# Designed miniproteins, single chains, continued (2): the designs that were tried, part 2

Each design is a single chain, and the fold is of that chain. pLDDT is the mean over its residues in the fold that is shown.

## One batch from the design tools (miniprotein)

Design m4036
Fold by ESMFold2-Fast:
Structure m4036 (fold): chain A 115 residues (1-115)
Amino acid sequence: NAEINADIIKQALVKLGAPEGFLRLVESAKKEGAAGASTLVVLAAMLEAYRNGGSLYEIYEAGYRADVEAAKLGITNEDNPLEKKNQIRKALLNAGVSEDFVDKVLAAVEEAAKE
């Protein structure tokens, strides 16, 4: 359910301190019925690049790399982030996201789902 997935992703991004622009991207994906585990993987990788002071190009490249790695593991936007935690971890690590940030992303998803 794109509605439930979008709410989990948005709350996880809030817990991670994402700026409003990232939250608007989740709302856009939700309206298209495309908010799921792949959207989380892409936005999480972009958020780490943004926080590390990355250029606009580096932020988009991080998101694209994460999307490719998610697709290789069969992660789609039909997937609930809670059901694919191991695959999300592997996709983010393969995309070059730090282990510390991946741990924070997965913890934020778990906390969001408890609400």
Scores: mean pLDDT 86

Design m4037
Fold by ESMFold2-Fast:
Structure m4037 (fold): chain A 103 residues (1-103)
Amino acid sequence: GPATITSVSLSPQGDIEVEAGEEITLTMTATTSDGSPVTLTLLRRKAGEAWEEVTAPVQGSTATFTVKAPDEEGEYTYVGRAVDPASGTTLASAPVRVKVKKK
């Protein structure tokens, strides 16, 4: 049958505090029922706003994303999204909360 995305994780997990414009490194891992690769993208939103893609998509099972924290202070949520290109099936990681403080 078609491959199913079985898990998606984003690490480190938990609440992270950073200064505006500081680099954040997040590692995403996805598994599928047959071991096939998926499209991995990091998404971010500010509280109350829409999700935005903050990295170029990566094809594989694991990707390490290094992204600059927003220049605006606030509470942000990051999730990893995996998309199976053959089926269009998607699965998101548990959220990582990032508090951005003034530099």
Scores: mean pLDDT 84

Design m4038
Fold by ESMFold2-Fast:
Parts: sequence; C-alpha cells; structure tokens
Structure m4038 (fold): chain A 57 residues (1-57)
Amino acid sequence: TAKDLVEEITRETTVSREEAEKAVGNLAKAVGKPADLNAEIPKELAESLLETFKELS
C-alpha cells in the first residue's frame, strides 16, 4: 500500500516523511488511484520510486 511504501522510503533513505508522502501520493494519482495512504501502488512502480529515493539520498 501507499502507507507501506512511505514507511519503507522513510526507513531506507534520508527523505522526510512529508516528501515521501507527497511523492507516493503523486504516484497513486498518476496510476488512477486516490492520493491517500490506503491506495494500492503497483509493485513495479513502488520499487522504482524507492530506488530513485535511495539513489538521490
């Protein structure tokens, strides 16, 4: 879920919770889901976003 992805980004990187929530919310909207923490994020997109934050942190 979006909430799980936010927690993983916050744990694995130095990105703030606010930045993680904003990025995950934008990703959810891009795939036609509500921008809320209960939204299901496709695993492939979740992995891509997490890797991007790891590389930028």
Scores: mean pLDDT 73

Design m4039
Fold by ESMFold2-Fast:
Parts: sequence; structure tokens; C-alpha cells
Structure m4039 (fold): chain A 87 residues (1-87)
Amino acid sequence: AEQVNKEAAERAEEYAERAKAWAEELSGDPEAQKKLDFAARELRTAAEGARLSTSPQTARGLLDVAERVYKEAEEAAKRAREEAEKK
């Protein structure tokens, strides 16, 4: 149980760090940066919730939410990079 919560929290934390790095990379795109900063905050909240959870089911549910948020963040970063490279 503790291992599942730890793994879910660590994965969500990794997602948050990547989203924040993308926000810093895309500082020239205010809309993309805003979306990525918001995603990083949501991912950190999910990671903390998973770590503090007493239920493996709750931790897994929070990881599922984190994976959805991260996928949306990845797509937003990809679009912003493609727009910057077409310059």
C-alpha cells in the first residue's frame, strides 16, 4: 500500500517538474506558459494527495488525474514549440 502511494506520488512529481520546465522554456508564449504553470500546480497537488493518502485506490485515482493533466500539458507544449519553430 505505501509503495503504491509512493510510486504514484513520485510519478506525479516528475510530471510536475517537466511541466514547470516547459513553462520556463516557453516564457515567450504567455498563454502556453500560463497553462503549463497551472498544470504543474495541479500535478504537485495530485502528488501531495497521493503521498498523504491512506488508500491505494485514492492514490491510483490521483495518478490517473495527473496522467490526464500531464498529457494535456505535453500537447500544449508541443503546439507552442511548433508555433515557435515556424518563425
Scores: mean pLDDT 82

Design m4040
Fold by ESMFold2-Fast:
Structure m4040 (fold): chain A 85 residues (1-85)
Amino acid sequence: MDSLLDSAIRVVRKAAELFKKKGDKESAKRLEELAKRLEEAKKKNDVKEAIRVVEEAIELLEEHEEDFEFSILIAQLRMIKWLLS
């Protein structure tokens, strides 16, 4: 069953793939590192760490908010953060 953390991991990995497609390998790598931190937070049941990682992902994606695909991912992460809080 998909948890909110599973949804967050999926959205962050989708954002990483989108950055790779656009040629931004550095942002893609940073998002993959955030996805690994979410997987670790899930294993430890650390909701506070998960919220921090989601906030970091939102901030990174907000630098690209003018791109409609990134704006959708930002909206999804904001909803996940609200449900985790």
Scores: mean pLDDT 83

Design m4041
Fold by ESMFold2-Fast:
Structure m4041 (fold): chain A 81 residues (1-81)
Amino acid sequence: KVEEVLKEINERLEKAGKEIVDKYPPDINSPEFKKALIEELEKLKTEIDERIAQYKDSDPEVAKVLEEVKKLIDEAIERLK
């Protein structure tokens, strides 16, 4: 259960990373690149919130892990600001 959810999250992050790299060359000083990266992280955060709502009653342990992942995403967004 937890391993499957982490695999899904990793696959989602890999896809998002590919989309960003394909759309923008990696340039950390580009405002457009930073904005695109923050927008993708915010989308992922929203999807994680939906998953937390889905699992909180059926699999609380999975929901707890997802909350931890969400905190890591929040930290990543703050580092990009």
Scores: mean pLDDT 72

Design m4042
Fold by ESMFold2-Fast:
Structure m4042 (fold): chain A 68 residues (1-68)
Amino acid sequence: SPTEQTLQDLETLRDQADWAAKHLSPEDVQRLLGHLIGLVEDIIDKNRDQPEVVAAARELLDHLKSLS
């Protein structure tokens, strides 16, 4: 379903952020996190009628901001 695909996409974004935090320079991590935060905020905006997606995306936003 579109919901299941979006939830999987959010998990993929989290894995990318965690990988970057371990392997990239601080400057590259900051650029990537800024981009990912924008993508997750867009997912929230486009999926406001899907509470499961919004909840997962907000949890991911909190995680991404904690890496900054």
Scores: mean pLDDT 88

Design m4043
Fold by ESMFold2-Fast:
Structure m4043 (fold): chain A 85 residues (1-85)
Amino acid sequence: EGAEFYLKAAESLIDTDPKRALAVLLEGVKTAIAQGDNEGAIRMLEYAAEKFPDYREELQEAIEAVKAGNNDKALDLAEKMLSKV
């Protein structure tokens, strides 16, 4: 449910404010990880990787970190991407 909220918010922003759309997805990823919703985090990261090719490498690394259970690395990657948006 939380992931769906962030996904819908990003969809509404992607054409008008793509930087804000990415920031919303990354904040959603951080929230999902903090709540133990690793599946929601992966869904938001996969959506972001499809829509933001310039960040695809970092997003894919974050997906791999979540799948490995390395949430600290995934959070660090999300923060680094947020600093560039």
Scores: mean pLDDT 85

Design m4044
Fold by ESMFold2-Fast:
Structure m4044 (fold): chain A 56 residues (1-56)
Amino acid sequence: SLEDRITRFIELAKTTDDSLSEIARKAGLSPREAAEALFLLSEGKTPREIAEALEA
């Protein structure tokens, strides 16, 4: 699911020294989805809320 991909993206960001583009690719997110997810995460949104926003 998109929520699972967002959760994986966040976990990779915490645990690796890879670039943001590489962790987005590994998590299965497009550059647009990754950029929007980072913005919503900075606004305090949960992975579920981010997934719902990206599907809207």
Scores: mean pLDDT 81

Design m4045
Fold by ESMFold2-Fast:
Structure m4045 (fold): chain A 73 residues (1-73)
Amino acid sequence: KRLPGPGETLLRITATKGDEVHVEELRLPGYDPERIGLFVTRVVTKYDPDSVRVELYHDGKLLFSTEHRRLPR
């Protein structure tokens, strides 16, 4: 769902596998946690990383930063 007047949301995902670092960015017109979650899942599936750092910027400010370790099913 979109928010009125908040500016762009930038999601930056840093996927680390050994010495390799892959950065993927998603730009959204507002805050959409479902789309954010799907994008994180796609990046993890694509790179098969040891860890993923997720940084959410909204209206030019870092709102939150989380780090997730890949767990095999």
Scores: mean pLDDT 70

Design m4046
Fold by ESMFold2-Fast:
Structure m4046 (fold): chain A 85 residues (1-85)
Amino acid sequence: DELVELVKEYFKAIEEGDEKAKKEVIKKIAELLGIPESTVEKWLESLEKIKNGESKEELFDLSKLTEKQKEALRKLTLAYYKALE
């Protein structure tokens, strides 16, 4: 649930145009998942494109990810869709 709350905070930061809050949330998600901030930001942007119908899941080239990164992506994706509810 902590990851779901962080994703909700990310949505609020985007809605409010608060770049500082957005960066802080990305940093917290990165620490929680144990992956780089730049990777979290890229994944969140890709999930937003998928949600908007602009792109397919093929944006996540799973063959280039480590097992740890695949687990992190699964957790983030689940939390992202739960946060939309």
Scores: mean pLDDT 78

Design m4047
Fold by ESMFold2-Fast:
Structure m4047 (fold): chain A 60 residues (1-60)
Amino acid sequence: MGDQLLQQAKQQISQAKTPEEVEQIARQTIAQLNATLPPEEARALSRQVQDLAQEQIEKL
């Protein structure tokens, strides 16, 4: 469940062309995680999404 959202986020972030686009994808994914998962799981996966976003932004 949460792993599927994380996998989708990885794909979308890797396709993003600008830091702004990466940030928008990350924010939307984190919001969806918080809406669908228990707080503990949402928090852990949100950190992974944030890490992926930072890595992609650094690469751009």
Scores: mean pLDDT 82

Design m4048
Fold by ESMFold2-Fast:
Structure m4048 (fold): chain A 94 residues (1-94)
Amino acid sequence: SVSEQVSALNAQLRTALQAGDEDQAIQVLEQLKNLVRDTPIEELTDAIVDQIREATDEAFDYAVQVGSEDLKNAAVDLDVELGVKDLQRAVEKI
């Protein structure tokens, strides 16, 4: 399920951040971004989106702390994809 994929990727991201593995963290953020892009809004529940946002915020904060522009950009790119899906869900509720 999408929820299981998100949980696995969030765990991988947190492990990479704890290890200081910027390359791995960027790779995981790209996988999350692709998953968000490719997943229909009906499968991206508010709970799933909130889990991804929490992990994205953790990655962004770490990127700022270590001065990684590439990691910061990867986190921003994922946040933009989440924003697009959030707008699509808002339009559907009308």
Scores: mean pLDDT 85

Design m4049
Fold by ESMFold2-Fast:
Structure m4049 (fold): chain A 67 residues (1-67)
Amino acid sequence: SREEAIDEISELFGISKEKAEEMVKLILEMKKKGKSKDEIIKELSEKFKVSEENARIILDIVEHYVL
């Protein structure tokens, strides 16, 4: 579920649930626009100031729990 993704991202990266929710929302919006995984990783990394490797992990969590 969306809540499970938010909780896991929050706990794994030590960020607020509000910030994790912003990340999930961005990923879902970019997927709806047909953006590639590489484009999503880059945007997530730049907007939230996380490494591209961490952005990939965050994307994988969202894909697992939310689709």
Scores: mean pLDDT 86

Design m4050
Fold by ESMFold2-Fast:
Structure m4050 (fold): chain A 83 residues (1-83)
Amino acid sequence: TLTVVEVAKDEAEGVENGMKRYLKEAGDTEIHYILIDAGSKDKTVEVAKKYGEENPNLKVEIIEAKNMEEAEKLKQKLLEELR
């Protein structure tokens, strides 16, 4: 399984491009994509959910952060747990 942890705020295109890249590179490998959303007002979360629904090998988890500072702290904690 490939695990990806990303922080995003109003980055729908960036998230979509990242998802496309990970899916292409992983092939048949399972991807666990953890998106820490720092309060996006665009389609960032919707794009991530759509890709998770449309791609069986892509497991998407959304973690809501109140702001960018909280999102960065959550990312750091998750990366430490994955070591």
Scores: mean pLDDT 82

Design m4051
Fold by ESMFold2-Fast:
Structure m4051 (fold): chain A 56 residues (1-56)
Amino acid sequence: SPAEQQLRSEASKRHTELHDELMAAKAAGDEKKINEVQGRILQLNQETQRQLEQLR
């Protein structure tokens, strides 16, 4: 559906942004930031799955 495509596109953009932050944190050796960003990626995955289920 168009709503599902829009949701997946938005999630993909958010994933790219978080992955870039994760790579920067790893390059800097910032372990606290690495843990924070990994947690945010997990939350984004869970929220995206929940929103997709609501569209069905």
Scores: mean pLDDT 84

Design m4052
Fold by ESMFold2-Fast:
Structure m4052 (fold): chain A 66 residues (1-66)
Amino acid sequence: SADEEAARRAIEEAERALAAGDAEKATQYLNVGQGHVVRLLAQGRDAVALALGRRMAELGKRLHAM
């Protein structure tokens, strides 16, 4: 789905921003990804939303460890 693809792209961009030391961009991309995960939940795609949400939580922990 478009929301799954957008969430995956946001996660990839957040990882790229973290690797570059850009905490502001990483935060922005994680917020974008969260919006798409909420839409996936509204669409009944709970398993995909949960998996992507867990990946974003892991990135959030790495962001705070910077």
Scores: mean pLDDT 88

Design m4053
Fold by ESMFold2-Fast:
Structure m4053 (fold): chain A 68 residues (1-68)
Amino acid sequence: MKEARELYEKERALQKEIAEKLGLPVSEAPSLNEETRKLAREIGEKLRKIGDAFDEGLRTGVPPPPIK
């Protein structure tokens, strides 16, 4: 149960940060389902692209690529 609890806390913290950045209401805490993990991973990848593009834009002055 320890690992499930830590995963839950990490996912919850990540979801809250993602919600704040995307302006999504994460008031509803989803259960630790495989679907939830898959979605979190996909969202994480998109956020990584956004973060990377934003960071590069600040460093090099290059405009971020369009992410959809």
Scores: mean pLDDT 60

Design m4054
Fold by ESMFold2-Fast:
Structure m4054 (fold): chain A 87 residues (1-87)
Amino acid sequence: MSKLEEIYETLVSGLKRALDRYEMSDEEVESLFRLALLRMRQENPDLSDEELIELAEKIREDLIKEYPEYAEAFERAFNEFKEEVEA
């Protein structure tokens, strides 16, 4: 697998385990996803801002398809992450 595929799989698998195990509020899901994206950035300093945003967008889209009830939470978390990366 490529490095990007490994990062995607690790992050998505972790998030799905949390979402499937616990009943979470929209605020908890937003915080969980935002922190996961920030940790992804911190753990992968070799990735460009563009690669980080593209990967985060892909993860957001795929999670919304699987958990449409949390779509707004994922969208808010992604927008906060994008603003942080572009700052």
Scores: mean pLDDT 84

Design m4055
Fold by ESMFold2-Fast:
Structure m4055 (fold): chain A 88 residues (1-88)
Amino acid sequence: LTPDQAYDIIVSHLRSTGVDISRYDDLIRSTGRSIVNYVQGRIDSQQLSDSMSPLTRAIITDPSLTDDQKRQLLRAIGDAVDDIVRSS
């Protein structure tokens, strides 16, 4: 699994919500790299959670999003992580 492949999986899940995610591109790329490091055993689950915090916080604190849109995006991130971890 490459960071670019992880990025593509995350973007696919997030785009399925219909929400514009272009403003989060750098944070999504960073999250993809962290998931790859986790799958490769370079970081533990706590370090993965900590590394994903900037993306989840950016979504939660975004004043342009409704609560429903925030919920959908956070669920999509969880689904993407599960997809990557199960597929390796």
Scores: mean pLDDT 88

Design m4056
Fold by ESMFold2-Fast:
Structure m4056 (fold): chain A 77 residues (1-77)
Amino acid sequence: SPAGEVTPSEKVLAEVKRLADLFGLPPSLVEGIASVLQYHLGDDPFSTKGKFAPSEDPMSQFLWAMREMILHGVALE
């Protein structure tokens, strides 16, 4: 299924919303970002099990960076 058709979990939506609120991202991007993260990184993109390494493509690097920012924010709070 295309990334835009994936329904993100409440957990993923909550973490992306928290990131959006912290970093001043537009609220309209929350569902889209959550869907893209879940589509590319799986049902638990914020799991501490396993290592999500960025590939050389810009999208994977962007998604990995966003995931790390969300995880770092959780660890600080």
Scores: mean pLDDT 59

Design m4057
Fold by ESMFold2-Fast:
Parts: sequence; structure tokens; C-alpha cells
Structure m4057 (fold): chain A 90 residues (1-90)
Amino acid sequence: GKKFADELVKKIKDGIGDEEGIPVESLNEEEIKKALEKIALKRGLSKEEAEKFAEGFLEMIKELESLKDLSKEELVDKLQEKLAEIFEEI
């Protein structure tokens, strides 16, 4: 649920702050999607919920690439809004 989203947002926030970045640059889109689905399934989401989560998260990452000039705080806020919308649909 929402606590999983908050944990991911925190990891992204910490990565951005330390210039470690989002792991998008180290993994291709398909690998990231599969990793997110696997994590969501381990957290107790159904296969359908895990697929929706992974797709929504990839969409957020693509939006962040266009919004990389935003402050760290604004990026985290937008990620939380998008994750909340995804979990509301699940």
C-alpha cells in the first residue's frame, strides 16, 4: 500500500540528493518494470496491481526526466502525488 510508495519516494529523494540519481540510467526500461513488479508482488500486491504500479512508476520516471530542473522537494511532492493516484486505482 501507501507505505511502500513512501519508501520508494524516500529512496528516490535520497538518490537525487546524493547525486546517485534514479537507477533508470543503470537499467533499461524493461528491467526496471520487471524489478518494480517483483517488488510489488513481494509486498502483497496482486499481479494486476503490480503491473499497474510498475507502469505508473515508469511514467513518473519519464516525467521526472523532463522535470529534472525542478528542486528535490518539488520532485518528491510530484512523485508522492503520482504514487497516491496509482495506489488509489489499485
Scores: mean pLDDT 59

Design m4058
Fold by ESMFold2-Fast:
Structure m4058 (fold): chain A 99 residues (1-99)
Amino acid sequence: SEKLVKEANELALRLLNDPSKENIEEAEKFIEELEKIRASLPKYSKDYIDVGIAEGIVRIALGVHNILLKNARKYLKEGKIEKAKELVGEEQVEELLKE
């Protein structure tokens, strides 16, 4: 549905601007819900396609975030704390240091 695509765009934008633990968990939960909905829909229906688009949007945002996290972890291992903060923010760096 158009509503799911709109919700996906809003969530993806929120995740890219504020990659907090809450926004990441919400994005992962949204993907799980979309996968369940998609499994119940007729293949190639408009709703099936819309759910696929919504899932793709959020997965791309999570993929970008995961690349940034990977690079931040590498910087932290190298003692480059300020560079890690530039990529993912101070709050996320504190979370990464706790494992």
Scores: mean pLDDT 82

Design m4059
Fold by ESMFold2-Fast:
Structure m4059 (fold): chain A 92 residues (1-92)
Amino acid sequence: SAQEGRQAVAFVMEEFAKRGDLSLAIELMDLLIRGDHEGALQLVRDAGASQETQQALQTALSHLDQLSDGQIAAAYTAGVLRAIGEELDKEL
């Protein structure tokens, strides 16, 4: 579903943002908007992403045809904001 796809994209974006790799998160968003499945998979493998993050990307790709460019961008934003929130929670 579109909801599952959005959640999966947000999870992958959150993981890259947590690593401080915002440039990779932006590149991944561009690849997903372009529908470049092979490029997206290669990017997360080359980045040494966890198996959980790689599986989340596979889930995102399986629902990618159900997502608009705007929904992908919104999921990217949500993932980055979740990463910021987790860092703030560590200080409290």
Scores: mean pLDDT 84

Design m4060
Fold by ESMFold2-Fast:
Parts: structure tokens; sequence; C-alpha cells
Structure m4060 (fold): chain A 73 residues (1-73)
């Protein structure tokens, strides 16, 4: 698995963690993703995940994921 694919998987797991209310796990997963890709790439991948959450109607999780990504960057 490429570093980009690994980071994308970690970001999707972080999205599931924010939906479950586990913000500390989401932060750890985003930190792991940030070690695999550039800050620009992390923001781009996270923005795509935020967009997916919004499309699913989960505005609270989308907001939480976006905020945590900015904290890790």
Amino acid sequence: MSPREQAEALIREAARAVRAGDLERARELLKQASSLVSPEELERLSMAAVHDLLAEGDDEAARALGRLTKEVL
C-alpha cells in the first residue's frame, strides 16, 4: 500500500472515530496520516472525507474532522 493510500485509509478511520465520538482516536489517526503525506496532501484528503460526511448528512462529524485536521497541520 502506498503512503497516500495508507493516509487515506487512516483519514477514513478517523472519520468513523469522530462519528463514534472518539475525538482522541481521530486525532491520533490524523497524526499518523500527517507522517505519511505532505500537509497539503493531508488537507486535500481530509477535505474529501469532510465532503463525504456532509453528503451523508453528518454535519457534526464533518465539522469535527475538519477542525482536528487543522489542529494536526
Scores: mean pLDDT 85

Design m4061
Fold by ESMFold2-Fast:
Structure m4061 (fold): chain A 75 residues (1-75)
Amino acid sequence: MPSAEELAEALVEAVRADDLEAVLRYVRLLHQIRAPVEVLERTLAELRELRAERPSPVADHAIALVGALIQELRA
């Protein structure tokens, strides 16, 4: 099984590739494994940097989804 770190890296690469379907898949997998909040917070920071470099709707959606997942997993 891929680690939370491997899934987070794959999510960042999916955003770089502008692949919304892959983004949705990796967010769901991170949720299913209950990824550590620390991993998700680092991923959110990386996604914000990517959005600043190359704005895209996929980057905006990924940031929103990861942010929501962090809030849910903190509960």
Scores: mean pLDDT 86

Design m4062
Fold by ESMFold2-Fast:
Structure m4062 (fold): chain A 81 residues (1-81)
Amino acid sequence: MEEAIKELEEAMKELVRHAKNGDLDGVREAARRIAELLRKHPTDEALQLVAKAGKEIDDLLTDEQRDRVYAAVNEAAAEAL
């Protein structure tokens, strides 16, 4: 459990970092990792970490940048499911 939370935290930091830099390939890779970890460990703690990363993206990006990031996230999540 502790290990999975650390992996999720790292993947979320990568997602936010790539989103800030406009690296959509990095966003897709991090999003796939997050989706896989959430399927294995759908805990309240894990969901809170995802919500925090999403809020950070919402607060830091313009509407156009946000749309591109969420499109990449949705694409990666669909591939992981």
Scores: mean pLDDT 76

Design m4063
Fold by ESMFold2-Fast:
Structure m4063 (fold): chain A 73 residues (1-73)
Amino acid sequence: AEKELLQREFQEAEASFDPEADLAQLTAGHVALARSLVDSYGGVSAELADLFRQLTGQPLRTALAALRFVSAQ
């Protein structure tokens, strides 16, 4: 149930992802945290986005935006 809900939320976040709008909500601290997480865990996943959400209080869509931004660099 929990895992299925996370996967659904992740898919919905991906489908509605707008890099310009979603990245505008990020602070330098959020970007730095996302970089550290991607470097430590080896890429973007639903579980990593949920971890970012738990650490920052940001919605899953914002977490996904930050993780994708740093993984593309």
Scores: mean pLDDT 74

Design m4064
Fold by ESMFold2-Fast:
Structure m4064 (fold): chain A 64 residues (1-64)
Amino acid sequence: SLEEGREAERRGDYEGAIRHYERHLAEHPDDVEALGNLAVTLRRAGRDDLADEYERRAAELVAA
């Protein structure tokens, strides 16, 4: 869930946080908060290209 992802990220468990956010987004693909949190977590995990992709998706949804 989104809450579980935030807790994992707060503990520095970035891989756990990524899994929780991805699971949440499978059910809620347009959740801007989850997309943003996943992007931040991916960047902290060193996955910058993937983080850029999710940041772009979140920005497009906010602009609509």
Scores: mean pLDDT 84

Design m4065
Fold by ESMFold2-Fast:
Structure m4065 (fold): chain A 96 residues (1-96)
Amino acid sequence: SDAEAERLFREGEKAYEEGDLESARKKYREAIRTSTNIELEDRAALNLAKVELEQGNSYGALILAAVTLTVARRHNSPNIPELQALLDEAQARVKS
């Protein structure tokens, strides 16, 4: 359910704030898989891409940010600027 997806998303945010990147990654992935809400999926994917980038998985962050940004543009997501910035950062790290 989307209520469960939102709960998983919030658990992911709490784990991220506490520096538990492994738990944050797991919870954001579970939120994406559980959700049928495109706005929640964009938010969870954005936060998952941030976690991937912080853990040094620049290619994973790049792919996730690029795919999510394509979907976000189709529904005029408020997360477009953050997704674009994250994509740019991931691209810079991959090229280094």
Scores: mean pLDDT 87

Design m4066
Fold by ESMFold2-Fast:
Structure m4066 (fold): chain A 80 residues (1-80)
Amino acid sequence: MSLPIITEPVKEVEELLEKAREEKDLELAEKALELVEEFAKKLEEWIANGAILPEEVEPLRELVKRLKEEAEKVIKELKE
Protein backbone atom coordinates (compact mmCIF):
# COMPACT_ATOMS: atom_id res chain seq x y z
CA MET A 1 0.00 0.00 0.00
CA SER A 2 2.94 2.39 0.60
CA LEU A 3 4.94 3.17 -2.54
CA PRO A 4 8.50 1.73 -2.23
CA ILE A 5 9.97 5.07 -3.40
CA ILE A 6 8.34 6.73 -0.34
CA THR A 7 9.21 4.04 2.25
CA GLU A 8 13.00 4.14 1.69
CA PRO A 9 13.52 7.95 2.08
CA VAL A 10 11.25 8.04 5.17
CA LYS A 11 13.18 5.19 6.82
CA GLU A 12 16.54 6.85 6.07
CA VAL A 13 15.39 10.16 7.63
CA GLU A 14 13.99 8.39 10.72
CA GLU A 15 17.21 6.37 11.19
CA LEU A 16 19.39 9.51 10.85
CA LEU A 17 17.28 11.41 13.41
CA GLU A 18 17.41 8.48 15.88
CA LYS A 19 21.21 8.26 15.50
CA ALA A 20 21.55 12.07 15.83
CA ARG A 21 19.65 11.97 19.15
CA GLU A 22 21.60 8.96 20.50
CA GLU A 23 25.03 10.33 19.48
CA LYS A 24 24.12 14.05 19.96
CA ASP A 25 25.39 14.64 16.42
CA LEU A 26 24.11 17.93 15.00
CA GLU A 27 25.52 17.17 11.52
CA LEU A 28 23.38 13.98 11.26
CA ALA A 29 20.26 15.95 12.24
CA GLU A 30 21.06 18.63 9.63
CA LYS A 31 21.61 15.89 7.00
CA ALA A 32 18.19 14.44 7.89
CA LEU A 33 16.58 17.87 7.37
CA GLU A 34 18.31 18.20 3.96
CA LEU A 35 16.97 14.76 2.94
CA VAL A 36 13.42 15.76 4.02
CA GLU A 37 13.66 18.97 1.95
CA GLU A 38 14.91 17.02 -1.11
CA PHE A 39 12.14 14.44 -0.63
CA ALA A 40 9.51 17.22 -0.33
CA LYS A 41 10.73 18.73 -3.63
CA LYS A 42 10.63 15.33 -5.39
CA LEU A 43 7.16 14.62 -3.95
CA GLU A 44 5.77 17.88 -5.41
CA GLU A 45 7.32 16.98 -8.80
CA TRP A 46 5.73 13.49 -8.63
CA ILE A 47 2.35 15.03 -7.72
CA ALA A 48 2.61 17.54 -10.62
CA ASN A 49 3.43 14.67 -13.04
CA GLY A 50 0.51 12.52 -11.83
CA ALA A 51 2.78 9.82 -10.34
CA ILE A 52 0.94 10.00 -6.97
CA LEU A 53 -2.73 9.03 -6.65
CA PRO A 54 -4.97 11.99 -5.62
CA GLU A 55 -6.05 10.22 -2.39
CA GLU A 56 -2.38 9.80 -1.34
CA VAL A 57 -1.34 13.45 -1.89
CA GLU A 58 -2.54 14.92 1.44
CA PRO A 59 -1.28 11.98 3.60
CA LEU A 60 2.17 12.22 1.96
CA ARG A 61 2.31 16.02 2.37
CA GLU A 62 1.39 15.62 6.06
CA LEU A 63 4.09 12.91 6.43
CA VAL A 64 6.75 15.22 4.93
CA LYS A 65 5.56 18.10 7.16
CA ARG A 66 5.86 15.89 10.26
CA LEU A 67 9.34 14.67 9.29
CA LYS A 68 10.50 18.27 8.72
CA GLU A 69 9.07 19.41 12.10
CA GLU A 70 10.77 16.46 13.86
CA ALA A 71 14.13 17.18 12.17
CA GLU A 72 13.90 20.90 13.09
CA LYS A 73 13.00 19.94 16.69
CA VAL A 74 16.05 17.62 16.96
CA ILE A 75 18.34 20.35 15.54
CA LYS A 76 16.94 22.89 18.04
CA GLU A 77 17.39 20.48 20.99
CA LEU A 78 21.01 19.73 19.96
CA LYS A 79 21.85 23.47 19.61
CA GLU A 80 20.60 24.22 23.14
Scores: mean pLDDT 79

Design m4067
Fold by ESMFold2-Fast:
Structure m4067 (fold): chain A 67 residues (1-67)
Amino acid sequence: LAAKYSQGSVKLIEAGLTDDALLALQVSAKVGNSQSSQYSQLGVDYLQQGDTDKAKQYAQLSAQAAS
C-alpha cells in the first residue's frame, strides 16, 4: 500500500499536482515501514521547500523500501 502512494506521488509531482503529491506522500509515511516512512517524510519536506527533484527522488526511494 505505501509503495502505491509513493509511486503515485512521483506521477503527481511530474504532473505539477504538488498538493495531491504532498497528501500521497503523507499517507505513505503513515502506512509504510520504518525506512519507507522516513523517505516519504523527506519527500514531504523537500516538496514543501519547492525542491521537486529531491522530493521525487525520495518518493522513489520510499516506494522501493516499501517493496
Scores: mean pLDDT 80

Design m4068
Fold by ESMFold2-Fast:
Structure m4068 (fold): chain A 86 residues (1-86)
Amino acid sequence: SMMEQRQKSVEQAQQEAKKGLEMAKEGEKLAKEEGKDIGEYYFDGAISYVKMSGGGSDPEGQKILDQVAEEIEKRKKEVIEEMNKK
């Protein structure tokens, strides 16, 4: 029972992480096509989605979500810095 609940939380965190990364990719695309302000909005939405995700109820799931949130935050910074050179 505990093992099954943990596996479900990890699977949920993995799905939420994947969705967060998809949202971040959309944010990068929109930053390039529509401008940095719109891109930042979508990146911030991706970060918020990951941070508020239910998979974080388990410590292992939380670790997955924290790692993905950091990856998205780093990618947001890189994309916005590149666009500031325009």
Scores: mean pLDDT 81

Design m4069
Fold by ESMFold2-Fast:
Structure m4069 (fold): chain A 62 residues (1-62)
Amino acid sequence: GAEKSAEAAKEAAKKGDATAAASAGYQMWLEGNDREAGRRAAEAGAKGDAEAAAQYSVLGAK
């Protein structure tokens, strides 16, 4: 679960797609893989910082 969400968020960050990054972060949160990483990814995505969202998603996938 979390690994695929982290990959999706990272790809979204490369494209500058904050919406996709936020969606990936929310999916991680729902799966309970890492509450902190999921929250941080969703927050960064909501602010339009797709790169930060991808970084937090990768940490949650650890």
Scores: mean pLDDT 66

Design m4070
Fold by ESMFold2-Fast:
Structure m4070 (fold): chain A 92 residues (1-92)
Amino acid sequence: MEELSEEARELIEEYAKLLKESIKEKKAADKEKASELVNKLEELFQNASEELLREYVALLLELLFGIEKEEALKLDEEEINEIIAKAAEEVK
């Protein structure tokens, strides 16, 4: 498996923190900051190999929901999208 770059990990951690804070406060995330982070993550994901993309998503799920990396890596794209969509709905 490819290792996450420090920059990629920091971006994912920052995004997860923003979402967690928004959920905790029951308020919409800072839209400008969220949009900037999403754009950077989207660029990172588009340029990633399939293996690296799985690592990024696994880290995000671990940070947001406490799902262990090994379990997160077993989730298919549909399951991952459902989890992310539910988190996004909680922020809205």
Scores: mean pLDDT 68

